# Designed miniproteins, single chains, part 29

Each design is a single chain, and the fold is of that chain. pLDDT is the mean over its residues in the fold that is shown.

## One batch from the design tools (miniprotein)

Design m982
Fold by ESMFold2-Fast:
Structure m982 (fold): chain A 77 residues (1-77)
Amino acid sequence: SEVDELIAEVERLVEEVVELARASGDPDLIRAAEEARRLVAAGIEYVRALTDEQKALELLQRLLEEVRRLLEELRSR
């Protein structure tokens, strides 16, 4: 489903965020990235509990955009 595809994409991007943070060797960045991964996981769990598919898609799209912004910020450093 479209919801499952977006969830998979968000999970892939947040793992890239964690990987880049770990590669940096900065313990503060690693801690922040792991916290972001936990928050993303909680957000996905919340989305999976929603009965309104349109609302789920809107929230996932927002989450995807936010994770993409974080990834670009880390890559730009």
Scores: mean pLDDT 84

Design m983
Fold by ESMFold2-Fast:
Structure m983 (fold): chain A 89 residues (1-89)
Amino acid sequence: SMKEEIRKFFLAFMGVLLEESKSEFDPEKVEYLFNAIVKDAKSIEEAKEKLKEEFGLSDEKFEELYKKAEELVNDPSNPLLQKMLDELP
């Protein structure tokens, strides 16, 4: 469903962002950000715009991170993404 696609993209995007910034994964903070900026999005495009605005990202930086997140979402054999999805039902 569209909501599942938005959730999967958000988790992948946050994973890429946290890895690049060398930050620790905080489940409560990630859930807060999801609810604040993504949960009410009706399309991936709305979710993209909210994420870009919330993190103050340039178009170039956002596209770089989005491409990495899209690669994670579109790789069904990626064990990291599958583990994240399995742990958050």
Scores: mean pLDDT 69

Design m984
Fold by ESMFold2-Fast:
Structure m984 (fold): chain A 79 residues (1-79)
Amino acid sequence: SLERVLKLGKEVFRSLLNGDYESAKKYLDELSKIMTPQQGIVFSSAGVVLIAALVDGKSKEEAFKLAVEVLERGIERIR
């Protein structure tokens, strides 16, 4: 479901930002089984935004917010 894609995508980003790579791998594996190719492109774009925000010196909280905004907006647009 759309709601499950959004929930799992957010959990991947949260786990990564907390250094919880074991949980991140688990959520990413679950997400990869249910995402459409278009949803995968959106998730990848959100991930790039997460990385860019961190490289630019933004806080983990701000990076998470920016990535989630891209994820939610992108997924809503393709449904």
Scores: mean pLDDT 88

Design m985
Fold by ESMFold2-Fast:
Structure m985 (fold): chain A 74 residues (1-74)
Amino acid sequence: TSAQIIAYIESATGTTITSRAQAIAAARDFIANSDDAGIVAVAAALRDLGLTDRDPSTMTRDEIFSIIVAALRS
């Protein structure tokens, strides 16, 4: 659910999220500032949330961000 992905973004960024637009902005900044290991960890978290069935090591930053945005809009 969108609530689960918001909770994940809050946990990952240390920021309180009060709107969908804020969640999208926080996710964008977090992905942009994460290293490759951090991106694999984000991808694994999305898989654990049931948002993707792909191998975390095969996902790009753009694919990860697209999944987060889609989840926040559902």
Scores: mean pLDDT 80

Design m986
Fold by ESMFold2-Fast:
Structure m986 (fold): chain A 65 residues (1-65)
Amino acid sequence: MDELEEQIKKALEDALKAGYLKSYEIKDGEITLTLKSTDVKTAVKVSSIGILAVAAGYKLKIIEE
């Protein structure tokens, strides 16, 4: 469980640094992703994060901004 949470946080940080995400928030068992772009590459990365989040018991919310 803890290792999965660490993987999620690392993936979120990597996505933010790579410019796929404008921002993210983790609050009350929910992960909110604000997308910087709608590129196929962004969609693939966000989908991989979403799978990890759901597996870890988080609710996923995606905002395109």
Scores: mean pLDDT 77

Design m987
Fold by ESMFold2-Fast:
Structure m987 (fold): chain A 84 residues (1-84)
Amino acid sequence: KTEALARFIGLTLAALGALWEGDGAAAAESLREAARFVRETFGEEGEEAARYFEKAAEAAEAGDFEKAVEYLKKGMKLFEKVLE
């Protein structure tokens, strides 16, 4: 599980880095991988967090980086609850 969590953290950091560089496509790719990881690892318990990561990816592709960061933060907060 530690390796899986490290992978997830890496994906979210990659997404944040891409957003800071203005690369919405790279951010969206990392965010979709994060959503997939959460669904595959936690199933229905991770579904709400995964949906927020997907919304963040859509916002990043649309160039709405402020909304992408907002959705990413919401997804991370929900994911923290899944890890409790």
Scores: mean pLDDT 81

Design m988
Fold by ESMFold2-Fast:
Structure m988 (fold): chain A 90 residues (1-90)
Amino acid sequence: MIDFSKLSDEEVIEATKLFVEGLVENAEELRAKGDEDMAEFMINLGMLEFLSYLSKLSEEKRKLALETFFELIDKTPFAEEIKKAFERVS
């Protein structure tokens, strides 16, 4: 079981990167199949999981994870949708 309170900056960055990569890949696959509603659902679910992850981090690590997350998302075609989902579940 991972102790999230003891994660290094590098581990927080890597975990956030892996989360974003998985979220984007799943959303792209669902949209490629024409499943727009399911893509939206999976993005919303992913944001709830990300918020759960953030809640286990220290304040400093939460800030790092959020900064890394938004930097990575801005490089994807899903930036606006993911940001809206984040606001909706926050």
Scores: mean pLDDT 79

Design m989
Fold by ESMFold2-Fast:
Structure m989 (fold): chain A 78 residues (1-78)
Amino acid sequence: MSPDYLELLQQIKDLTQQILDLAKQNAPLSQIDALTQQIQDMLDFLLSTTPVTPELQQLKADADKKIAEARKIHEELS
């Protein structure tokens, strides 16, 4: 229940938004993939170490959707 838990949730949201912003700016796919891996590692950590709540499941679903959207935007701009 450390302050790190809430900060980690916020970081996942911020990184997911950053991926969308980077995709819209036609940033290199390697940078988008690196951030995607970081988000996935953070989500996997939370899902393995904390109780699975509807909030956490929704966070994962939202992250997955935004990552997919970012990759689609990047592909359309490339």
Scores: mean pLDDT 79

Design m990
Fold by ESMFold2-Fast:
Order: sequence, then C-alpha cells, then structure tokens
Structure m990 (fold): chain A 93 residues (1-93)
Amino acid sequence: SLVEEVVKAAEEGDVEKAVELAKKAIENGEKPTKELVEALKKSGELARLRGDYELASESYRLASEVAKKLGDEKLAKELEGASEVYAELAKRR
C-alpha cells in the first residue's frame, strides 16, 4: 500500500518521497493509520534537523490531517501548531 511505502521512505530518511506518497495516500482515501502519523512526524523531524522548514511544515500538516481522521484531536492540534511554527520559519528566508 502507499502507507507502507510512506513508512519505508521515512525509515530511509527520504522525507520528500515520504511527504509526496503521504499526499497521494490521503488523496486516494486510504485508511488513516497511527503508523502513517508516526512516519510523517519522523519525516517532519528529519526535515527540521536539516533546516528544510517548508518540508517540515508540510509533513506536520499532513500528520495533523491523518490524526484528525483517526479522532485524535489533541495530537492533531499539537501537529498543526508545529506545522504553523515551521511555516513561519520558512517565510523568513
């Protein structure tokens, strides 16, 4: 599944591929999973560590969207907050 490919890309440190495949999985209506949220959180952290704030923001935004679909509103708000912080940092370049 696309979710399995997202997890693999995240494990390999390919943040751009993980984000692209996650967008596709969400657009295709694939079942939201906690594993997908964790893969996107990891991808966001890796993007942050390399200074890619735009990619970090997008990864956390997608993780928030998946968390909302799972009914985890608290986690979704935390991830949305992280996305907004990194989106603002990206604008400063």
Scores: mean pLDDT 86

Design m991
Fold by ESMFold2-Fast:
Structure m991 (fold): chain A 84 residues (1-84)
Amino acid sequence: SKVDEIEELARKGVEYAKKGDVEKAVEYFEKAGKLGTPETQGAFQQAKDAVVKGYEDKEKREDYLNFAEGSARRGVEIARKEFE
């Protein structure tokens, strides 16, 4: 289903973000957002922005990566409600 695809892409995005592969993390979050509504896309845009900022600022990295994971999770939950 569309929701299952968004979940899988979001999960991969978070995995790459935790590994420090910013380019792949952003790519997967962008793919997840494109499959959803504008609200889902907004959540994944927040996840992309947070990953980039986290790897630009070592002191705030953990907070930004936690926010990115939360934003990706919100994107998946929005998609479930919109496509149910």
Scores: mean pLDDT 87

Design m992
Fold by ESMFold2-Fast:
Order: C-alpha cells, then sequence, then structure tokens
Structure m992 (fold): chain A 100 residues (1-100)
C-alpha cells in the first residue's frame, strides 16, 4: 500500500543517511556529518507530517515511525545523531498534537 511504501522509504532514507554520516565522521568530517544528520531529521519529520496530512498515516502510526527512526539512530552508537533525531521527534509530536 501507499502507507507501507512511505514507511519503507522513510526507514531506508534514515538508514542511508545515518551510514553517510558515520562514514563522514570516520573521516574526521564532523561538521559535514552533523549537517547530514540535521537535514535527514528535518526531511523525515516533514515526510511523516505530510503522510498524516494526506491521510496515509494515522497520528499513532506517525509517532511509532518516528520512534523507530530514533531507535535506528540510537543503534548506531552515535550519541549526537541520536540526540538530533530525538529532538526532531519531539518537534514532530508537538505538530501532530495540533492535527488532533
Amino acid sequence: SAAEELKEEILEYAKEKLKEAKELRDQGKWDEARKVVEEAAKYIKEKILEGVKKGLLSVEEAKELAQEVVEMARSTGDAEAAYVFMKAAGELYEELEKLE
């Protein structure tokens, strides 16, 4: 379904961007790694919000998807990436509450 395709797209995008950030960090490119993580978190937040507004995701599904992305970031061992994604999830939760 379109909802399942959106969830898969978001999770794969998060995975790819976390990998890119790790590769940049491993090269000592800390500023570039941070920018990749920040832009990825913003893009994912906007895509989840759009999914709810289009009726593809319920508010509950959007919160679950955001938490799955946060856990993915935590699993990398990169505390900075985990923090950025947790902060974006908090902002997403505030926006989702306005749609109820």
Scores: mean pLDDT 87

Design m993
Fold by ESMFold2-Fast:
Structure m993 (fold): chain A 65 residues (1-65)
Amino acid sequence: MREELEREIDEALGLIEIAVAKLLASKGELEEALELLDRVIERYADNPAVVAAAEEAKAEIEKLQ
C-alpha cells in the first residue's frame, strides 16, 4: 500500500508539471514548456502514464512551432 500510494503521488506530481508546461505554452513560452516536458519524461521514465501524457503534450506544443 505505501509503495502504491507513493506511485500515485508521483504520478499526480508528474501530471501537475505537465499542466504547468501546457500553461507556459499557452502564454507563448514554448521553449520553457518543452524543456519542462523533457524533464518530466526523464524523471518519470518508469511511469508509462506520465510519460505518455508528457509526450502527447510535447507533440501538441511542437505543432504550434
Scores: mean pLDDT 80

Design m994
Fold by ESMFold2-Fast:
Structure m994 (fold): chain A 68 residues (1-68)
Amino acid sequence: DDALRAELAGLSRDQRIELGVRWVEELLASRGETLSEAEKELLRAQLAELSDEQRIDVLLTVRRLLAE
């Protein structure tokens, strides 16, 4: 996770938010689920309320779930 954490730290806030939405969409798709446009909008808003550190931690958690 150190290399991924460093990569995420190098991204802008907006880039981290969009990456988070994409990874959640991929996670749901891997389970046969679909993320609607309204759900993506809510997820962007939720990620925007987090601190930079909290957002990175969420992204790392979702990435680990995708690897399972």
Scores: mean pLDDT 82

Design m995
Fold by ESMFold2-Fast:
Structure m995 (fold): chain A 64 residues (1-64)
Amino acid sequence: MENVKKSKELTEQALKAAEAGNFQEAVDLLFQARKYAKGNPEAKAYVDKALEEVLALMQARDAA
């Protein structure tokens, strides 16, 4: 399913943006990836895990 592949690509782009400190862009990309993962529980879990990682990085930055 092409939607699953696109969801994964967007998730990887979001993680790259988060590593660069562009958390707002990362969150936006993850919301787009979640839309493509709609109807596929495995793809949705993958996006949700990446979103948790990005949110954890944001919280760690705010706590530092």
Scores: mean pLDDT 80

Design m996
Fold by ESMFold2-Fast:
Structure m996 (fold): chain A 67 residues (1-67)
Amino acid sequence: MEEELEFNLTDEELKQVLEEIERRGIDVEIIKRTDGSVVLRVKKEELPEVVSIYTAVKLRAIGDELD
């Protein structure tokens, strides 16, 4: 029933993902790997929401560089 999502996140991006997850009250287990990959273990029904959060954080990191 739990799914694992593998992400390549900086520490700042990971912080943003975790803050948004906490804000929405989603329960996740976090496994950080030495190569910078992060595995988030989530309930299958929460998977679309977590993917949405990850996508938003990644798009923000691309578009919201300091100008």
Scores: mean pLDDT 72

Design m997
Fold by ESMFold2-Fast:
Structure m997 (fold): chain A 83 residues (1-83)
Amino acid sequence: LEEDIDRGVVDIALAVGSIAARKEGNTELAELFDRARDAVEAGNYDEAIELLKQAEQKAKELGDTRTANLAERVRDIVERLKA
């Protein structure tokens, strides 16, 4: 149940991150969130963690601290799913 809730939260959060990035015109950042979501759905947590690190760095470069914080928080949940 907890893993199902965490997976649901990750899925929604990654979708929100992608939508927010696209709305701001940050297509590369949106693609990183989409790829991270695909990796989580496939159970490829190591790939998802790496993609979320890239999303966090890209968001910081763009000055989007809110999206950077979202990527960091989602990565923490994915790390728990892997453990």
Scores: mean pLDDT 84

Design m998
Fold by ESMFold2-Fast:
Structure m998 (fold): chain A 70 residues (1-70)
Amino acid sequence: MTRYGKNGEEAVKEAEKLEGDGFIIEGLKDGKVVGSGYAENKEQAVESLRKAGKLVEEGKVDEFKITSVS
């Protein structure tokens, strides 16, 4: 299952709704992936998104994509 957030706080809320054994997090700028990471659990996914929120403030990211994995 995949969810999107326009900033770090929205992405955290969307990630909290996901269930899975791991999570792929991608930061997008103008529809292009500019950064990606893997989180082994929801706690790590939330932590990564909170840290990445500053990239939206800096104009480096305009959207986050979160994908749960089985």
Scores: mean pLDDT 83

Design m999
Fold by ESMFold2-Fast:
Structure m999 (fold): chain A 87 residues (1-87)
Amino acid sequence: MSIEEEFEKLLEQLREKKFSPEEAALAMGIFAQEQFPGDTALVAAAVALGREFGERLAKAKTEEEQEEVIREAMERMRALIAEHRAR
């Protein structure tokens, strides 16, 4: 499974289980540490992304808003992966 597919699955699990922003931050930090060991900047960015994702999901009122939050998180993770590869 690709890193993007694993990340999308993680986002769906965070949504389904209704993780708090802090739980989402921790889960994304663990994911980043497992996929990109030693990239401390990417891990820190993933933790921040997870917290923001949890906060935005809590505010989302419609399925369309939830899908947009997931889409934006996917795009931000792609940017982090690109930055990791550029180092």
Scores: mean pLDDT 82

Design m1000
Fold by ESMFold2-Fast:
Structure m1000 (fold): chain A 83 residues (1-83)
Amino acid sequence: MEKFEKLKEELINKTLEELKRAGVSDEDIQEAVDYLKSLDPGIILALLRRERKSIDEIIEVAETFPDDPAYQELIELLKKIKE
């Protein structure tokens, strides 16, 4: 349990730094963070094992699950925030 929480925090922190550098508002960043916190631990592990990449890597992994509405919503949210 604790190990997955640490992995989630690492992914969230990386996403926060990326979005902050892109000039996204703190409110939109918090919404993205809350969404990431709701993800299954197995998905978080898959994201982290794909070599500590930018937010674009998160989108790539999410696109691997085209039939999952939660992942499709995450992709749209992340792309919209980066605008």
Scores: mean pLDDT 62

Design m1001
Fold by ESMFold2-Fast:
Structure m1001 (fold): chain A 90 residues (1-90)
Amino acid sequence: SEAKKYVEEGEKLEEKGEYLEAARKYEEAAKILEPNPSLELAKIKVKLAKALFKTGDENLKKKAEELLKEAVERYPDDKEIQEAYEEFLK
């Protein structure tokens, strides 16, 4: 999957501390899946949110919070999504 390749590229960029570039890769992955709501899309948006939060930019942190709220509202019983939102609130 092309979306999976972008996610893998984003994960490698996060390992290098390149959070803004990682976020861009996750946005490309999300765009591929975005017409169809899915748990896979929600989890990619959670990865995007976590990368945006790690940049330390206040405007990007606000966008990260919005993405996490949307994901947890849509999938309230998903442990990965819930843990990401709880970690953001610390």
Scores: mean pLDDT 84

Design m1002
Fold by ESMFold2-Fast:
Structure m1002 (fold): chain A 78 residues (1-78)
Amino acid sequence: AEEKRKELERFALSKAKNLTERFMLLAQVDEIVRRLEAGEDVETVIKRFEDFAKQMGLSEEDIKELVEKVKELAEALR
């Protein structure tokens, strides 16, 4: 679980173009972990993250890759 969280954090940071995006993406990873640990539906967590990432202006490709990392984290948190 912790390793998958770190992978998601590193991957998200690789997509950040500036310091503001870096802070926003780290905050979203923290929120994703919190919601998944609270037993929130994975699809709901993914949808919230996709909407956020689109607002940030991330590419569809980057969003798809990040979503796959979120799914991997959700499986590891079982």
Scores: mean pLDDT 80

Design m1003
Fold by ESMFold2-Fast:
Structure m1003 (fold): chain A 94 residues (1-94)
Amino acid sequence: SMEDQLENLMISALFEAQELRDLALKQGKEEAAKELEELLNRMQEAFRNKDVEGLIEVMEEVKRLAEEYIEDEELLKKFLEGADKLIRQLRELS
């Protein structure tokens, strides 16, 4: 169940980054979407390798991009709170 919890958290982190990419695309922010696609590729590699620390590092970069590109303060706050919770839970299971 600990391994299942870790896999579920890693999947949740991928989902959060995908949602941010889709938001960037919807807003016409092609540069942000491109950077998020590269981060998504790095997250998928970390997931395949079960590299929790690598996934956390990429999530911190996703947070930085979100702060740069999300114009809605309420959406940004909710995203950052969700990302921080996921990072915290990943660290607790590592």
Scores: mean pLDDT 82

Design m1004
Fold by ESMFold2-Fast:
Structure m1004 (fold): chain A 58 residues (1-58)
Amino acid sequence: EIAELAERIAAGDRSAVAPLAELAESIGLPGEVAEVMAANPEEAAEIAERLEKRRELL
């Protein structure tokens, strides 16, 4: 789930980046969003919310 993967990335768990990227790609979003989240851990929750909203639009 996006929120769970985002929480792991915010905690510094880079092993969650690839699963989140694959999930994003499966719903038509660029996998790079997972790397953006890893680079901005303080904003991980906000980025995750935006990903969930994007998925709802698909």
Scores: mean pLDDT 75

Design m1005
Fold by ESMFold2-Fast:
Structure m1005 (fold): chain A 58 residues (1-58)
Amino acid sequence: MSDAELFKLSLDDAKAYLLGALGGLDEIDRELVRQILAARSKEELLPLRREIEALAAE
């Protein structure tokens, strides 16, 4: 998903997408889950998405 596609989702849908992507990894980072849930804007989700993509690249 591109950054532009993420910004087309509602905040709740964007959070659900990132939580699903993180859950697809065999290791759950509890701090990333907390930060995703605490985010108040889609801009706050961008660095969290990059961390999930970095984890998936390992």
Scores: mean pLDDT 74

Design m1006
Fold by ESMFold2-Fast:
Structure m1006 (fold): chain A 95 residues (1-95)
Amino acid sequence: LEALREEVRARIEENIARNPEHTEQQQQLRDLFETHPDALVFQSLAARRVKAGEELPPEVQAILERGEQEALATGRPDPVLAALAEALALLEAAA
């Protein structure tokens, strides 16, 4: 996963360099990656699986749904971020 984290970081830095006019949004994305790298790494892996015609495992989908429901109930994003990290751990274990 370290190689994938470095790849995601490189994409963020490239986007920042390419679009200096949108510095605020780009800094927010960089901050999100530094504080919650697993969330962005999971999204990258999920996108690759969808492109390859692979579905996310049912247990991963259940974790994401639970996190979303908790976030809606509490009005906080923390449950979704925790669910993304848990989902990433399951995908890593399945690899």
Scores: mean pLDDT 70

Design m1007
Fold by ESMFold2-Fast:
Structure m1007 (fold): chain A 65 residues (1-65)
Amino acid sequence: MEEAKKLLEDAKKAFEEIGNLYVEARRAQQADPERGARLQSEADERYNKLVEEMKKKAEEFEKKR
């Protein structure tokens, strides 16, 4: 069960980092729209990458069927 706990921890950290980037992007947008847009793009990329990684893991588990 160590593997499941590690996956949960990694997912939490990734989502927290992405969430922080979105918050920072919104705050930056008010003072520097260019910087805010860059941070939002970075957050979007990290979010999409995480979603794809989760899909890949789900497919690996589906192979057990």
Scores: mean pLDDT 76

Design m1008
Fold by ESMFold2-Fast:
Parts: sequence; structure tokens; C-alpha cells
Structure m1008 (fold): chain A 92 residues (1-92)
Amino acid sequence: MKEKVLKLQEELLDKLIGFLEAVANGDEKKAEELKEEILKIIEEIAELLGLSEEEKERLLKEAEEAFKSVTKENAEELLKQLQAVKEKSLAL
């Protein structure tokens, strides 16, 4: 269970980085595709953690609101922050 959650978290981070890069570049099609993949990974993590249907729906709603807060202007800064997190995670 733990190993599967860690793998999904790594995939989630990679997809989030890709999403921010697509938004920064104005690639709306790629951003929408990555958004759908991110939501699927979040749902899979929620199911593995045994979250209730209500908790899962709340988490997915919060993710959708987070996507709406990402703009082309802030995406570049967020991308740099997530890339730094990924590098630190690999250094552990």
C-alpha cells in the first residue's frame, strides 16, 4: 500500500509540473489533458487511503478550485517551486 501511494504521489508531482508548464506556455489542450490525469491520480490516492465518498468529493472540488487559481503569470513561479520540491525529494 505505501509503495503504491508513493508511486502515485510521484506521478502526481510529474503531472502537476507538466500542467504548470502547459499553462505557462499557453497550451490549453495539453493543460486540460493533464488536469484530467491529475484528477484521476487524486481519486486513486483517495481510494487507497480509504477516504469516504464525501471526503473524496471535497478533495476533488478543492483540486478543481486550485486549477482555476493557476494563471499564466503565476504558473512559472509555481513550476519552479514544484521542480525544487522534486529535486529535494530525490535527494532524501
Scores: mean pLDDT 79

Design m1009
Fold by ESMFold2-Fast:
Structure m1009 (fold): chain A 100 residues (1-100)
Amino acid sequence: DARKAAIKAQAEALVQQMQTLYQQVMNVAKTGSPEEAEQARAQAGEEVSALTRQLVEAVKELHKLDKEEAERLGTEGANLANAFPIAQPLAEELRKIIKE
């Protein structure tokens, strides 16, 4: 199913972008000052929030086509979003969609 494959690929790309931002913040936290770590987390949090909103829409559509993949990607996205306080409400929305 070309549509299912396309939506899955989009959701996977969004999760990978969120993972990259998370790793960047963790690297700053290990090597930078507390102020640099806080600034990096705040800036990344805004980007993660935007990516998570896109992931919510992709996971809603994917859940209609492939519940197992939607639960897998939605869980990964929710865990990543939950690491950023500004994105926590979107993490809860993802969990409601997948019921995890």
Scores: mean pLDDT 86

Design m1010
Fold by ESMFold2-Fast:
Structure m1010 (fold): chain A 78 residues (1-78)
Amino acid sequence: MEEEAERLKEEAEEAIRAGDLVAAFRAAQELASTGLLKAKADANELLGRIYERMGKHEEAAEAYEKARELREQAEKEE
């Protein structure tokens, strides 16, 4: 699970840098589905970056806020 989460995070970051927003979105969604709080926080931060690049500023703001909440929760549990 942790190894898969790390791979998905790297995959999403590489896709964002390459401008492949479809691949980035898929990797971020899969990262969010792993059930790990840190991975969900990372996934929502990545989704925020993807939405910003798509011009979806409201969705980006929501994703960043969710990432912040999940990160706080992960700090308590890990």
Scores: mean pLDDT 81

Design m1011
Fold by ESMFold2-Fast:
Structure m1011 (fold): chain A 94 residues (1-94)
Amino acid sequence: MLDDVELLTKLMDVMPVGSLEITREHVEEMAKKYNLDLEEVLERLIRLQRELGLREDGVLTREELEAALKRLGIDTTGRNPLGLLQQYLIDKAS
């Protein structure tokens, strides 16, 4: 089962070192690497975007992610916003 923590962890695994954004290419590479259905992965990502109040377009930009984390009361100064989102999702699931 692809939950939000597993989704983000797998997406981050296929990203280049130092990347701060999730693109459509990263979603496609993650689906390929883990032998997952691309449509299901996109559906799960769009659901996460909806929960965070983001644009439901299947991509996570650094700017929109930082804005969403700030709305949740999370300080993004000098930190990787994807790492902060991953920690938030882990804490929420616990």
Scores: mean pLDDT 79

Design m1012
Fold by ESMFold2-Fast:
Structure m1012 (fold): chain A 99 residues (1-99)
Amino acid sequence: SLEDQIIALANDPSKLNELTSLLTSTSDPGLIAVGIKAILTSPKTRNKALNVLKTIPKAKLVSALDHLKDDEDLIGGTLVGLNAIAIAEGESEDFFTRP
């Protein structure tokens, strides 16, 4: 399935450019959410998550994050984790939440 393809790409550090192409070409916020969850939960690619997320148009990213707000693996941690990564990379703490 397309979801399985996204998960496979998100778990391979050498395939993150293919992942970003796939996520930026789709209008389905559910598929984008699958990619975001997969990269954030993968020990192999988690450290590159911010670079991938920065390539996603902000409107699509916000829609995808709304799909993850109730995710059991990411509840309470997703936005805090993303803001911590943004701060570490020199962005503001509200980088993912500001319009």
Scores: mean pLDDT 70

Design m1013
Fold by ESMFold2-Fast:
Structure m1013 (fold): chain A 63 residues (1-63)
Amino acid sequence: MEEKERLLEEVRKMAEEAGLSEEETEQVLSYAEVLFEDGASREVILKGAEGLIEALLHVREKE
């Protein structure tokens, strides 16, 4: 639980620093949590979260 909480806190900070809304941040956190529960490594989860953050920013900037 400690590891999960720390990981989700890091993902939350990444999303907030990237300028995502609270709704978008929750979406990224949900994605990271699912990956964690599926047994993905910390590196895979952080990479996945980073990719989703970039995708959300591109959609927002475009339209």
Scores: mean pLDDT 79

Design m1014
Fold by ESMFold2-Fast:
Structure m1014 (fold): chain A 86 residues (1-86)
Amino acid sequence: SKIEELTEKAVEVARQIRKGDLSKREDYVKLLVEIAYELLKEYGNETLAEKVSQLIRKKAELIDAGAPKEEIEKIDEEIRNLLREG
């Protein structure tokens, strides 16, 4: 879905920022705003957008820390479940 595609792009951009590419900060904010808009449009729930943004940040942190694939996949499942349940 569009929301899943935007979420994955936001994680990739967050990782680039964490590696020192500060030029990506504006792109990151734009992606978060677009995700929030799509979530509000589909579910009418501002709290959902906040929860998704926290999980995006956590996923970027876990990938950068070299966390096990299983731990990263748990975050992906949490994001998918939030997007399915609305």
Scores: mean pLDDT 76

Design m1015
Fold by ESMFold2-Fast:
Structure m1015 (fold): chain A 69 residues (1-69)
Amino acid sequence: SEKELELALRIARERALRIAMKMEKLTGKKPTIESEIVDNKVAVATAKAGDLEVTVEVSVEEAKKILEE
């Protein structure tokens, strides 16, 4: 559902932001964050700073479990 996709995207972005902040401290470079939804099943967020790149994936299934807890 749309709520599960929105939650998955929000979680992926928040996780990527926390990683980006740590990467900024390690590299001294401003981080960038890019996010997308793949096949309406997985939220993907990529954090980049200098030579560092980390991708975070949160599935709709994971978001459903969080909503049911």
Scores: mean pLDDT 83

Design m1016
Fold by ESMFold2-Fast:
Structure m1016 (fold): chain A 88 residues (1-88)
Amino acid sequence: MAAELEALRENAEAAAEHIRALAEKVAALAEAAGLTEEAAELRALAAETLAALRALAEAPTEANLEAFLAAARALAEAGKRAMEKVLA
């Protein structure tokens, strides 16, 4: 049980670093393109997604999983919108 919980936390930490790195790259590109509101939204949604992922890692419940998936979808949609504007 303790070892399984540690493995879940390690996997969550790896996922958190990937989410953080990707979200910051997209936010930086948006900010460089003058999309300051979109960059701020991406950073805020990334923080919410990371908080939800941490909650899921600490208590792997269906409610925490749904919260994480909802936050991750919102972040992905915001990232797509920001990149569409950057590339336009």
Scores: mean pLDDT 82

